# Designed miniproteins, single chains, continued (5), part 16

Each design is a single chain, and the fold is of that chain. pLDDT is the mean over its residues in the fold that is shown.

## One batch from the design tools (miniprotein)

Design m16524
Fold by ESMFold2-Fast:
Structure m16524 (fold): chain A 94 residues (1-94)
Amino acid sequence: MKVFSEEEKEVAAKRLAEAAKIGPEYEELFRLVLLGKQGDREALVRAARLLLELALRVARERLGLSEEELAEIRREWLEVAAKTHGLTEAEIRA
């Protein structure tokens, strides 16, 4: 795993502060992503779950997608998470 430089830590802190202005769920998402990049597998699993839930909320509330379209987005997201990060469907659902 890459050790973050001091500059990367400052950029991450600024992005976290900007995310907090959008909503507490976005701050938590960025925090979990940073921990996941540092090798915290549990944080990576939690980040994947939170990102999926935020994406589905936006699709439902802002884009007016149907429950069938939301189910397809969830399916594709789980497949990407499994392939990219080696996460199991059970880890993301639990």
Scores: mean pLDDT 67

Design m16525
Fold by ESMFold2-Fast:
Structure m16525 (fold): chain A 84 residues (1-84)
Amino acid sequence: PSRAELDADVERAMELIAVSVLKLAIKKKPDDLEKLAEDARRLTELMPDSAELWEQLSEILERLGRLEEAEAYRRRAEELRARR
């Protein structure tokens, strides 16, 4: 279940964990990129304001050759970074 009371520090910690897991999975299982893309999408749904998660999703899609989607999500990550 979602917690509406999550503050910025807790959300940032969760983001760092999620990003670290995705980075490790990309390196460890490059042949399972379709599954990793789905997992990354779930994480961006949970944390839609995380630039780092959108960046990881973009990287996975780029490795899958889904370049248009990768560019769109990379742009999303840059927009979120610019709002900091």
Scores: mean pLDDT 74

Design m16526
Fold by ESMFold2-Fast:
Structure m16526 (fold): chain A 100 residues (1-100)
Amino acid sequence: SELDELLAELREVVERLLELMEELGVPQSAIDKLRELMEELLNSTDPEELRQLLVLLGVAVHDFLQWVEEHHPEAAAEVRELAERAREIIARILQLLDAQ
């Protein structure tokens, strides 16, 4: 389904963000939170829960970008590109959920 394809794309982007979080020395608690949110998202079948998890995931990605801009400005461009991709995929999933 289109939803399954978008969730797979989002997972790929989040996996790259998690790799960068580990490389840049982000606190383990933040890494674990992003991983947990993605796992919950993949296991949820409730549209309301999916919407809430997508919002929380977007916040976590934005918080990582802000952290990178402060502590590793040299990596900010790559993280910003991934954050933008995540935001676009999240917006598409939310649109799809609203159409059902």
Scores: mean pLDDT 88

Design m16527
Fold by ESMFold2-Fast:
Structure m16527 (fold): chain A 84 residues (1-84)
Amino acid sequence: GPSVEELLERLKEIKEELKEMLETLKTLTREDLLEIIALVLQAIGDLLEVEQRATDPEILEEARKLFEEIRKLFREIVATLPVV
């Protein structure tokens, strides 16, 4: 399975992908919604793995901060982009 560092990198990648979607999409298709849901579910899994495996409190804090940023992006996407 992925290392704790690889889990953190994946959380960063998920954040950047959601940020790009918020900046570039004008509407949400069904396919966009399914992709966003998949990314959020992956982020939940990755956070839980970091919480179980990380021994460094700074790594735990970074993962939790990244996940909170992912949650904020998800809420903003759903609040601002019309579903088509």
Scores: mean pLDDT 88

Design m16528
Fold by ESMFold2-Fast:
Structure m16528 (fold): chain A 79 residues (1-79)
Amino acid sequence: AGDGSALSEEQVAALAAELQALLRRYRGQDSPGMRHLEAAYIALRATPPRVDLAIAHLARALELLPDPGVAALLERLSA
């Protein structure tokens, strides 16, 4: 999508919390996909939030970890 509506800090914080929950699901697995989930979480927690960077990392994470939660987060960030 081209020019999208900017996510509020509250919306970004909520998405970061969901991403943190996904990281907890995979905390026993040291994988490249998990590394990209961690990078996406860091990007969303940045000030200001790095939404484009988080989208890139979530897209890569989804290729490596085909998780419906990752797909849902990517869809919401990319809307």
Scores: mean pLDDT 77

Design m16529
Fold by ESMFold2-Fast:
Formats: sequence, C-alpha cells, structure tokens
Structure m16529 (fold): chain A 56 residues (1-56)
Amino acid sequence: SLTNNDVLAWLKKPENEDIRKELGISDEDLEQGLLIKPGESPSTFASRIEKGKEII
C-alpha cells in the first residue's frame, strides 16, 4: 500500500499537474501538507480533497 508521503510525492510530479488542478489542489497546499497529514489514510485524504473542491 502507498504511504502518505508516496501519495504526496506522486501529486507533486509535473505530469500530475492536471490531476492536481482537477482535485482543486494548489502548490501551496502541497508545500503546507494540508492534503496529507501524518497518519492520514489515502482514502481519508481523497475524501478531504473532494470536500475542499466542493466548498471552493
């Protein structure tokens, strides 16, 4: 299974820029770690991103 750091690193890749934009993830969000917290599961992270996109 993927770690939180693996998912964050994957999202930071240039080829995933369109995916980040689709999910409503900014570069600032990645740098601040607002997307993936220590101990947060990938499913919890995905749910939080979806909610963040809905309220913007």
Scores: mean pLDDT 61

Design m16530
Fold by ESMFold2-Fast:
Structure m16530 (fold): chain A 68 residues (1-68)
Amino acid sequence: SAEEVAEELAKKYNLDETEKEYLTRLLEKHRDDPVKLEEELAVWLAAYLKLPPEEAVKEARRAVEMLQ
């Protein structure tokens, strides 16, 4: 579920409740569009968590796979 994916990312990157809520909404908003979800999540991970672009894309793909 989106909540489980957001919880996993929150634990891995020490996100607060507000950040986890934002991710949960992002995952739910784009649940039916895996391409858009991967793009939006990768952008957020790179911009907010400062992950290298290649790692942000890998993490976003993993999250999309967990929602399928």
Scores: mean pLDDT 81

Design m16531
Fold by ESMFold2-Fast:
Parts: structure tokens; sequence; C-alpha cells
Structure m16531 (fold): chain A 87 residues (1-87)
């Protein structure tokens, strides 16, 4: 399966939409919100680098950046879930 820049751009849009919901869910927990925001910012940076890698045909670099973004998004989601469970 070939990773295209368009596929990664769609992933970035989804990550941004998901991030907005996570930040809304953590609005009453400033410590959780801070952690989620930092993880989302790092995940976005990796997805932007994955777009650049895909555009130049570097599928290996694109895959590595996507995998890192997925890890960061999972971590952010766990923090957001725990914050909601405390409420």
Amino acid sequence: MKITAEDVRRALERARALGEKMLEATASDPEAAEKVRKLLEEAERHLEEAIEAAERGDEEAAREHIEKADELLREAGEIAKEAVEKA
C-alpha cells in the first residue's frame, strides 16, 4: 500500500478535529489539557513531516512519522479519557 500526501493530509484533518474534542473534554482539568495540547502539537508536526516525505516519495520516512503521530494521538486519547472519568 502506497502512502500518498493526500492520505496524510486527510489524517491531519482528522487529527485536528479529534484534538479539538479532546481539548474540550479536558477543559475542566488544566493539567490534562496541557498534556493533551503538547501531544497534539507534536502529533501534528509529525503528520506535516509525513506529508513532506510522501510528496518527495520517501515512503519509509512518511510511515515512521505516521506511526509516531499515531502513538502520540493514542497517548493524548488516554489522558482525555481519564480526565472525563474523573468528572
Scores: mean pLDDT 83

Design m16532
Fold by ESMFold2-Fast:
Order: sequence, then C-alpha cells, then structure tokens
Structure m16532 (fold): chain A 76 residues (1-76)
Amino acid sequence: DEENTRLMYKSAAEALLNSSDPEKAKELARELAKKMGLPEEYQETAGNMARLAAKGSKSEEQLQQYARNLLQASLG
C-alpha cells in the first residue's frame, strides 16, 4: 500500500546510489525490497524502476539526482 510504495522507492533509490549498472541495480533493488519485507510484486517493481533509471540516465550526475528524488519521495 502507501507504506509499501514508499519502501519500494527507497529500495530503488538505495540500489541506484550503490550501482550505475542497470542489471546490478535491478538485482540490488529487489534484494533491498525483499529485506524490507515487501511482497514480490513490489520487489519486481523496485528492480524495474532501478533498471530503467540506470538505462535512461545520460550521466552519473543525472542518475544521482534521480536517486535522490526517489529517496525524497520515500520520505514524504
């Protein structure tokens, strides 16, 4: 629900701050979401969000800014 969505954004953001590689970011986001107790649907969505952000970013700076925006969304 709303809390699960926030934790999903947080897991995607943390993954992106730790990896710029799309596939590694996907795996890390899924693992972080799983550790946070999120259902598999949210784990998969977090992974896909991280992968798409890493693939779509034109620079490390842009990726870091996107990750910060996701982290902020996770906090309210």
Scores: mean pLDDT 84

Design m16533
Fold by ESMFold2-Fast:
Structure m16533 (fold): chain A 88 residues (1-88)
Amino acid sequence: ELEEERRRLRLAVRHYIVTLKEDEKMGAPKEDIEKFKKEVDEQLRIASERLGIPKEELDALRNQAEEEFEKYGIDYVREKVRKEAEEL
């Protein structure tokens, strides 16, 4: 149970980047983007503390997803997240 929740949180961090980049591409207002970022950051902090996943690990996953987006584009990151979700 706890390990499954940890896997889901790790996946959710990567999925957050896909959602953020999609919203930016669709021309969502900057104010809405910033609000979404703040809400997600707070939820990730709470979940990290509850599940015992270091913030450093979540930050690394976020950075990896952003780097993959820069190199390969949103479709690549989305496909990778989809495959990982299917393996859960």
Scores: mean pLDDT 76

Design m16534
Fold by ESMFold2-Fast:
Structure m16534 (fold): chain A 70 residues (1-70)
Amino acid sequence: GAPQRAVVESLVTRMAGAGLDDVLSGKELRGALETLALLGLISPAQAEAVLRRLGDSATGGELVDAVSAL
């Protein structure tokens, strides 16, 4: 099932030290998604799919929305 939006939002903002409107690099996006996969909130395949969908950069909010739509 999709992780709860509030859980993903909390993790993204804490990991990036950034608000939902702040732009995350591809490396920061990968780090956040790897952490979500390690916590069992998404699979590694889902993390790769989200990275492919977002491209080289995205806002924290775009990352949260993409993961919450899984």
Scores: mean pLDDT 77

Design m16535
Fold by ESMFold2-Fast:
Structure m16535 (fold): chain A 62 residues (1-62)
Amino acid sequence: MEEALAEVLRWAERQYSLPASDPELQARARAALEAHGGDVAAAREELTRWLRSRGLTVPPAR
């Protein structure tokens, strides 16, 4: 789980410039991973929905 959590937090930092040390982000990432049985892709999808609800969007591909 720790490696999966670290991967999700690094993804959020790269895509949204969110600090991996943010306790709300860490709690949300851990909850998403637990809800999806450690599936990093599913956890990213759930976090993306939460971040969009806060007005954040995925940056365009380059």
Scores: mean pLDDT 74

Design m16536
Fold by ESMFold2-Fast:
Structure m16536 (fold): chain A 98 residues (1-98)
Amino acid sequence: MEVTAKTNKEAAELLREAAENPGTKVKVEEKVKVTPDQTLTTVLEGVVIKGGEVEGDTVKAAVRGTITTSSGEVTEQDVPVIASANSKEELTVTLHLP
């Protein structure tokens, strides 16, 4: 079953649940405006590693996976993912729950 959050608050809650269940498959999509005419879209697809941290309204988790940018570059690495209800960046989190 797939669960997708498109608000920063829901993304933080969903990431917290994933951090409590190591091995959960996640997809994180972030859109950042680099210039008024340029938007960078970054997609991280991978698996949550045990050890998520919660600090106030901010959730931190480590994901092992592949990063794809809008330019088509692919990089495989362990990535810290940070979600906060106060973030001004657009963050979409999708979990594949058991």
Scores: mean pLDDT 66

Design m16537
Fold by ESMFold2-Fast:
Structure m16537 (fold): chain A 98 residues (1-98)
Amino acid sequence: SKLREAVREARRKLLGFDIEVTDEQANEALELLKKYLELVSKGAPKEEIFETARKLADLLGVPVLDEEDAMETVEIFLEALRKIDPELYNKLLEEAKK
């Protein structure tokens, strides 16, 4: 429930309206976020990092015109998760280093 609330809050901030979020969408968003954090932590190529961010934006229904839009989507989702589920947020940051 907290994960769905975090995804819903992120979409609300990015799109300006409140939309229902499915468990499937929430879980897929979390897996893309995990992949993004892993790629950043290991210093992966910029193109791989941005591709993952674009996939997350697409999943959340956020239009991406440039790399900044995709990165902003990730940042807003991370902030929503930090606020709504700080335990999961901290666990994700710790696990991304391995």
Scores: mean pLDDT 83

Design m16538
Fold by ESMFold2-Fast:
Structure m16538 (fold): chain A 98 residues (1-98)
Amino acid sequence: SELEEKIKKVEEKLKNAKLNPGSKEEMEKYRLEGEVSEGLGLIRESLEDYEGAVEHYIKAAEYYIKAAELATSEEEFKEYLEKAKEALEEARKALERL
């Protein structure tokens, strides 16, 4: 229930994401934090820690949305939003196993 609400809030952030170009360094930092969180989600899932997997996949999506908003091109914006969507899909799959 609490994890479902967290996923829903991040899904709304994804739908409302707007391109507001910022520093390339900040964008790359958020991209890397997203990739790390996604990797941690995969590790937790392999350990059958589905609650931990959901939390890390949610964080990955949030970081990818932040990277998208700082993107310097429409192509990068779409790429990071797609990564956020994939992370949220993995979060929902892990939540179904709880």
Scores: mean pLDDT 89

Design m16539
Fold by ESMFold2-Fast:
Parts: structure tokens; C-alpha cells; sequence
Structure m16539 (fold): chain A 98 residues (1-98)
């Protein structure tokens, strides 16, 4: 069976990646609204994110960084990351459900 440490690391790696993607999507949406006076379409957000992550080297560096950070996160820091992810997801949902 997977150890508690292995479960912690796997969850942390997933949350770090997902949180980063949400933060970058929200930052793009905010910038687009400020510059263009409107929310971007879902297609505009997807196109921006795809262009940003088209570089395989950047994706690999991000994964390596996430794995290192995941191994260093305490249970408290993991709980804070889970709360941050939930807050960012709620913010994104509110922007398109309003």
C-alpha cells in the first residue's frame, strides 16, 4: 500500500501544478479585463495557456520544481495549498457563472 508520505507527495505535486495553472489563468483574465474592458472568452484563455505551455522544457522544469517543493511541504502547508486551490477554483467559476 502507498505510505502516508507517498500520498502526501502525490497530492502536493498535483495541487502545486493545478494551483499554478489556476493562478496563471486568473492573472491572464485580470490583465485581459484591464487592457480590453471585457472578460476573455474560454477559447482565448485556453489559447493563452496552450501557447505558454507549448515549450516542453518549461513544462519539465515546472514538474521538477513541483516534485522538489512537494517533498518539502508540511501537512499544514499542504492544507494551505488545498485552501488556495479551492479559493482560486471558486474565483474562476464565479467569473464565468455570473
Amino acid sequence: SMSDLERHIQRAVTLLGQTKLLEEALAYIEKHKAENGRLPSADEVVEYMEKKYKDKEQALLDEIRARILASLLSDEELAELEARYAALKAELDALFDA
Scores: mean pLDDT 79

Design m16540
Fold by ESMFold2-Fast:
Structure m16540 (fold): chain A 68 residues (1-68)
Amino acid sequence: SGMKKKEKMVKLGKKIQKMYQDGVSDEEMAKKWGIPVETTRKLKEKYLKTLLEQIEKQQQEALEKKKS
C-alpha cells in the first residue's frame, strides 16, 4: 500500500514542479487540485527536498570518482 502512494506522490510532484515553472500561484495550484493552500506549500517543500537529494546524489557520485 505504501509503494502505490509513493508513486502517486512522485507524479503529483512532477506536475507541481511544471506548474510552478509556468508561474502558477499557490492559490491557483490549490484550486486546481482541490486542496488547501497550506497543503500546496507543504507539497512544494517536499518536492524541493527530493530535488536536493537528486542533486546531492549526482555530486556524491562525482566526489567518489575523484577520491577513487
Scores: mean pLDDT 69

Design m16541
Fold by ESMFold2-Fast:
Structure m16541 (fold): chain A 67 residues (1-67)
Amino acid sequence: SKVVLETTVTDKAKIYNEIKELIKSKGKKEEEVKIFVNGKEFKNLEEVKRYLATLKPGEKVKIVLEW
């Protein structure tokens, strides 16, 4: 199963929380889900948060959750 979220970087904390809530809404724990951002796999939400911090406001971001 797979969920795709495409957005523009305006509020990085909002994007982070949206990913977290999507995982929770599917009844999954973070460790049960593969997280991809712009085609790169991240081990956990903390690594995703660090990556989002490197992006410029207005950049496009594509998030894929797989389980």
Scores: mean pLDDT 81

Design m16542
Fold by ESMFold2-Fast:
Structure m16542 (fold): chain A 70 residues (1-70)
Amino acid sequence: MEAERLLEEVRRRAEEARRLIEEGRKAVEELIKTGSPEEGEKGKRTYDGFAEQLEEKVRRALAEAERLAA
């Protein structure tokens, strides 16, 4: 069914988004170790805020997609 395929695509995109979020966190952590601790701390805090908002959006999108596909 088309709805099942769309849900599967949404799940794939959600996994991709989570992978990018994790890669971003690791990059920020490495910058803290190799660069300025003050700048790295500020960047990490900003990134963590955006990551939380993105995770919330992904979670809601998945829940709605599952409801629509049911």
Scores: mean pLDDT 76

Design m16543
Fold by ESMFold2-Fast:
Structure m16543 (fold): chain A 67 residues (1-67)
Amino acid sequence: MSLGEKLKEILESRGLKEVDRGDIVDILVNELGLPYPVAVSIAESLELKYGPVVTPDQVKDFLDTYG
């Protein structure tokens, strides 16, 4: 599975329709094992593109498109 697909599945399993930067960093580091600087960079890029809250679909689309 892609990183975007894994993160979307985790968000949906938690019943989260919208998530903030802190939620994204927490899941990327603690559930998916990404380094903290990488997780922060992804979360900041998502916030810059979509605003302070993002949907699981937006997270998946972003990660599948940009890496």
Scores: mean pLDDT 82

Design m16544
Fold by ESMFold2-Fast:
Structure m16544 (fold): chain A 95 residues (1-95)
Amino acid sequence: SERERLLKELEELQRRIDELLRQGRVDPRLIEEYHRLLVEIRGLSPEEAERLRERLRKEYIDFVVEQKLREMRRQGVTDQEEIERRLRELVEELE
């Protein structure tokens, strides 16, 4: 059925996203496709679709920030002011 096909596409897309996340990577285009599929499959209202977009956007930013923190710590960056400055610059570029 169409529903079964869409659910399979969603599951395959989710696996691709999860695999990239395990590798410390994220693709915003796959997140956008995931949002579109969820809106279609769940029959979300415009308000619900926007709430989902906001949640996915926050999760994306949080992931990128976490990866940046891990990289800075690996590089021996321990100055809290420097860490905070670089994270502010990163978040500002993403927003």
Scores: mean pLDDT 83

Design m16545
Fold by ESMFold2-Fast:
Structure m16545 (fold): chain A 67 residues (1-67)
Amino acid sequence: GDREEAERYANWGAAATAAGRTELGARYSLKAGEIGGDPEAGKKAAEAARAGDYKAMAQYSALAARS
């Protein structure tokens, strides 16, 4: 996948989640996983975002972008 584009979506997801926009953060994390080639990491990041686990969300988003 496009690593640079996936990383942008992962960063947008983290920023949205930190701003309290957890559903938007989850949606960006899912797209980061799809573009980066690790949709399972994207799903885990989305789940963490909805749970308010910002550390787990950031870790899974980074993995999704690095595929």
Scores: mean pLDDT 79

Design m16546
Fold by ESMFold2-Fast:
Structure m16546 (fold): chain A 76 residues (1-76)
Amino acid sequence: SRLEAEVLAALAAMYLHLGKKFLDQGKYEEAIETYEKAIELYREALRLDPDNPTVRRLLEEAEKNLKIAQEKLKEK
């Protein structure tokens, strides 16, 4: 349902912002786990509403930030 997709996307956005805070604090393991949760929720939102360009863009942002956190963890 559209409402269900909206709720999942909103929850994913909260995890995306939390992941950014962990990344900024150098908490790379926590950032990775948090971004992975955001990605799962955005993917579920897209399954319910596949034509949402905003959710697609935010999923790409979460995936990019996950990769950054993973590379930072390797450097630490």
Scores: mean pLDDT 87

Design m16547
Fold by ESMFold2-Fast:
Structure m16547 (fold): chain A 68 residues (1-68)
Amino acid sequence: MSIAERIAALSPEQLEALTADMIAVAATDPANAQEQLALLREVAAKETDPEKKALLEAHIAEIEAALA
């Protein structure tokens, strides 16, 4: 199973925890955070559930703000 498939299978609670971890990584290793963000964007692009897509996009925005 790919990393993108693993992310797609996460619950909302697990996705929130992943987002917090990615924000922490953005402060210390922005290159790694950018790679993880690219995977999260891939999952969001393939998501057909509008609620889950909106949640993914909100988490992506939080991580992007941490990288700016």
Scores: mean pLDDT 77

Design m16548
Fold by ESMFold2-Fast:
Parts: structure tokens; sequence; C-alpha cells
Structure m16548 (fold): chain A 97 residues (1-97)
């Protein structure tokens, strides 16, 4: 639901231009842009204690958080960006549709 995606991303402090860029990255399967957006989303959601101290969370904990967000998030675009940030490939992102 694009309205839910836009509302959540605005609540996280993203501008309308940044939200449109994220939607374009999802459409164009721009993994580098999705990875960058996912990092910013994770930081704003408090999923990362410190972007420089990512090692404080285990790989299993980070993957579990990403899987929960992909399964239960009302925002598919947000979930895709977070999955890209977790290091998923373009082919793996296709499977998450």
Amino acid sequence: DPEVDRRMLRALGFSDAEIEALFAAVRDRDLAALRAFGGRIAERLGLVENPEDDERMTPEQRLAIAEILLRYSPSRVLAIALAAHRGLTVAELERLR
C-alpha cells in the first residue's frame, strides 16, 4: 500500500523526494540505492545501536529482524530496503515478492 509506505517513511523523517527515490530504486531494482536506504531506515527504527558498531548484534539477530519486518511490516518497500541492507542479492530480493 503506497499510502502506508509514504506515511511510515515520512514518520521516520524522510522527505517526499527521498521517498520517491526509494520507490524508484525498488522499481529499477537498484541494489546499491536499496542498501543505502535500508541502512538509513534501520538506523531510524533503532534496529542498529550504532552504524559503526553493527557487530553488537549477531548476524542471526539482524536476519531475524529483517525476516520479521518482511513478513509483518505493512510497508513492502521498507521491508525490501531493509533486506537489501542485510546483503541480499537482486535474485533473492525477487523471491521476497
Scores: mean pLDDT 67

Design m16549
Fold by ESMFold2-Fast:
Structure m16549 (fold): chain A 100 residues (1-100)
Amino acid sequence: APSVTESGGGTVKAGGSVTLNATFSGLPAGYYGVVFMRVDSSGVVRGLGASPPVELNGSGTVSITLTNLTVDDTGTVIQAVADEKGTVYFGAGTPLTVVE
């Protein structure tokens, strides 16, 4: 079955940077578009960004580096991959807390 392990969250100082990683496994081999979403402290889903498409051979890690963080960036970052058919595989979410 497809699975995702996420890492690299935690507490970061405002103005700093963080790298978030998602390792996907059990996916069919192929090309995937990568998207990142944030669920803010109010539970609202915000688009965060996308990386270039990646080729996965049953497993692979995708990373995003977030820079110039503010306290308003506190939330849960969800990483997702979409196959060429439009099937989306969502991560469980990585907590991110930004402090002054």
Scores: mean pLDDT 77

Design m16550
Fold by ESMFold2-Fast:
Structure m16550 (fold): chain A 83 residues (1-83)
Amino acid sequence: MEEALRRIREIEARVKAEAAKLDPEKDGEKLLLLTLDGMAEALELLPSEENRKEFAEALKTSLKVIENPEIRKRLEELLEKIE
């Protein structure tokens, strides 16, 4: 458990650092993808049915508003991985 929590904190730190490089007004869709990718990595370390369901709903909601086809493809791939 301690090892998984440490890795989750490292994922959070990485996501925060990468997000700081992006402009929220111009890179909103990239910021959303970055956050969802981080959530997917954390879910693999500490899998939970509740967290999986919440993540799936977040992905489905994001797919309704994302217009960039490359980002949409990545979100669809994430949704397929959690099944």
Scores: mean pLDDT 78

Design m16551
Fold by ESMFold2-Fast:
Structure m16551 (fold): chain A 75 residues (1-75)
Amino acid sequence: SMEDIIQDLLVQMYMMMADAGVPDEEIKARLDEVVARIKGKSLEEQLEIAKEALLEEATRVGREEEARRVIERAE
């Protein structure tokens, strides 16, 4: 489902940040921010927000290409 895809994208973001050594408190704050942004949005808007967040955080930790592949597999 689209909900499962959105959840997977957020899990991938968490994993990439954690693997790069980002503190758990920072990862949690970023996830809370993304979740707040997706609340009340359509599933299509939620998916685009999740894709943007994953790509942004992955780029910061040097894993942009991996994030793009995850996004391509999702949709």
Scores: mean pLDDT 85

Design m16552
Fold by ESMFold2-Fast:
Parts: C-alpha cells; sequence; structure tokens
Structure m16552 (fold): chain A 94 residues (1-94)
C-alpha cells in the first residue's frame, strides 16, 4: 500500500541518520518529518486507530528533537532516532 511504502522510506531515512554527517542529519530529519506528516494524513483518511496516529506523530517529533539536540548531545540524538526506528516497526506490524 501507499502507507507501507511511506513507512519503509521513513525507516530507511531514520537508519541513514545514525551514520550521517552533521549536514545530512538535519536534512534527513526534515525528510522524516515531511514523510511522517504525509503518513499521518493517510492514517486519518483510513480512519486508523488513535494509537497509530500517536506513533506516527511521535516518530516525526523524535526526528525533530534529535536534530535539535544533535550538536550538544550526539548520544542522546542517536538514542532518540533508535527509539523512532522501534516505533516505526510497531506501526508496520499493524
Amino acid sequence: SELDKLLEEIQELLKKMLSASPEEFRRLAEEVIRLAQEAHKLLVKQNSPVTDLFLITTIGSSAHVAALVWERNRELAEKIVESAIEDIKLLQER
């Protein structure tokens, strides 16, 4: 489905963030936020459970926060991205 393809793309971008340069990290985070917003729109149109809407919102927020903290605390930023990868897996298992 279109949603499954978006979730796979988000997962790949999140994984790329873990090995990215500073410049790429911010760019990849911006792409994750954009795709998470598109996935949220699809979940709303499909009348998906509130838990799915919460997970995709959390994934987008996690990418944003990771980008904000990355320069001061790389380890925390990486842990936030790893948490977002686990959230995307939960969404894919629905």
Scores: mean pLDDT 87

Design m16553
Fold by ESMFold2-Fast:
Structure m16553 (fold): chain A 59 residues (1-59)
Amino acid sequence: STQAEHDAIHRAFTERTPQAFKDWAKATGVSVGTVKKKYKKVQESAKIGKEYAKKLAEQ
C-alpha cells in the first residue's frame, strides 16, 4: 500500500465525511460503496474487540 492510501484511510476513520470516503476510494481505485463496506467490517471487528475487553473487565 502507498502512503497516500494510508493517509486517506486514516482521514476516513477520523473525519467520517462523504469527501473522506471519496478520497479513500480514489486512492485505492475502488468504488465508494466498496470503501463503505470495508469500513463497516472494521467497525464490526472493533465492536467485537470492545465486547471481549468488557468481559475480561467483568471477571
Scores: mean pLDDT 74

Design m16554
Fold by ESMFold2-Fast:
Order: structure tokens, then sequence, then C-alpha cells
Structure m16554 (fold): chain A 84 residues (1-84)
């Protein structure tokens, strides 16, 4: 289920975040986005993972990926017939 994928991604990302492995956090989130069909968001994070060397840079890239996530959610909602 999506809930199980979210739980697994959160546990893995949290462990890497605590270890200050910022590139690792980005790759875990990219893998999660790919698993749920958000390929543009996943590709964006993978392209920027090796350029993230601080918590501040991680936050900046996560802010920049949000429009891709919002676009993917809106497209999926249309396909599923959901009203927003």
Amino acid sequence: SIAELVERANERAQALYEAKDWAGVMRVLADFFAEVGMDEAADYLRANADNVHSEEQLRAVLDEVMPYVEKAMAERAKELGLKF
C-alpha cells in the first residue's frame, strides 16, 4: 500500500538525515517518488543529490521539488476523477 511505502521511506530518510547523509536522504525520497509514479520529482532529486552538502541545501532542493510533486498529484487526481 502507499501507506506502507510512506512509512518505509520516512524511516529510511530519518536515519540518513540523523547521519547527515543529505545525498542519501535525496535518493530515498527519489526512490519513493518513482515507486508512486512521480517520475519528474524523482529525476529532479536524483539530478541534485550529489550537489547537496548541507542541511540548508537539502531544504532548498526539497522546496524546489514541491512544484513537481504538486503537478504529479494534480495529474493523478484528474486520472482518478478526484475533486479538489
Scores: mean pLDDT 82

Design m16555
Fold by ESMFold2-Fast:
Structure m16555 (fold): chain A 82 residues (1-82)
Amino acid sequence: MLEEMNEKLAEAYRIIAEAKKKEKLTEEDVKKVQEAVETMIEIAKELGGDPEAIKRMEELKERIKGVKSGEELAKLLNEYNE
């Protein structure tokens, strides 16, 4: 169970890292990043994580919808990566 969650988290971080390298994000790229963040939220809830941390991840997912480039994504992630 925990190993499966760790694997999903690693994959989510990989998807995000790849998106950050792109000059432009397609609708598919944005959806993949949102799905990655959703996976992180789901895992945090499963582990009984801090509600404040979960709220921040939900806010991050919402803001990702408006992101158009990897640079914007990287800046946004730096604000929420605590």
Scores: mean pLDDT 78

Design m16556
Fold by ESMFold2-Fast:
Structure m16556 (fold): chain A 84 residues (1-84)
Amino acid sequence: NAEKAREYLKKAEEALEKGDLETAQSYINQALSYARTLKGKEGYELMAEALELVAKLYRQQGDEVNARKAEGEAKYFRELAEKE
């Protein structure tokens, strides 16, 4: 599942760079689904990466409030990964 999470994160980043926000949202959701099934440090790191892309997606949509919430959640998972 970690390999699938990384694959979808890469596809989401490519979609965001192209401005394809609908496709980016779909790939981010897939990455989150796979990352969520993982345990320990790697799962937390992949959750954080996916949530950082959620924040970028919200900013490209003009939603600064939800972007900041996603950044806070990403930081939380980064801190969990460091404790493992």
Scores: mean pLDDT 87

Design m16557
Fold by ESMFold2-Fast:
Structure m16557 (fold): chain A 148 residues (1-148)
Amino acid sequence: TLLGGPRVDVFLAGGSVAAGVPARALGLPSIAERVHAALPDLSIRNVGISGIGLGGFAEMLLDEVLAAARPGALIVLLVPRVEVDSSEDPEAAREEVEEIAREIEARAAAAGLRFAVVEYDTSRDPEATRAALDAVVDAILAAIRELA
């Protein structure tokens, strides 16, 4: 099993932001480290990969995530709005993201897991990037509390 270890309570899934790339560029703790610091009793696993889209997560990692999850564990999918808004067809790109999110949700639910989507903005500005990372942590902490 690629995700060998104790069963996980929370998975953070998605692209570069889940992978902690913007946090590292700012000298900040990753989203996973910040969520764990707020909820130290929870087993949190980052499964974000930089340069894979949501389809690549669903194809490559979702089965390993489902196998490593505890009953009632949460999958948090981090979705960058820029992947939709920078498409040649933003409407079709949104429909594709919503279809993939519904597939992941249905498979999580069939495994007795919980699912949440957290959308976020990306910026080249360091201050706006910090504020976006803060808002993502707060949204994840809210989703965990609503499900406890």
Scores: mean pLDDT 82

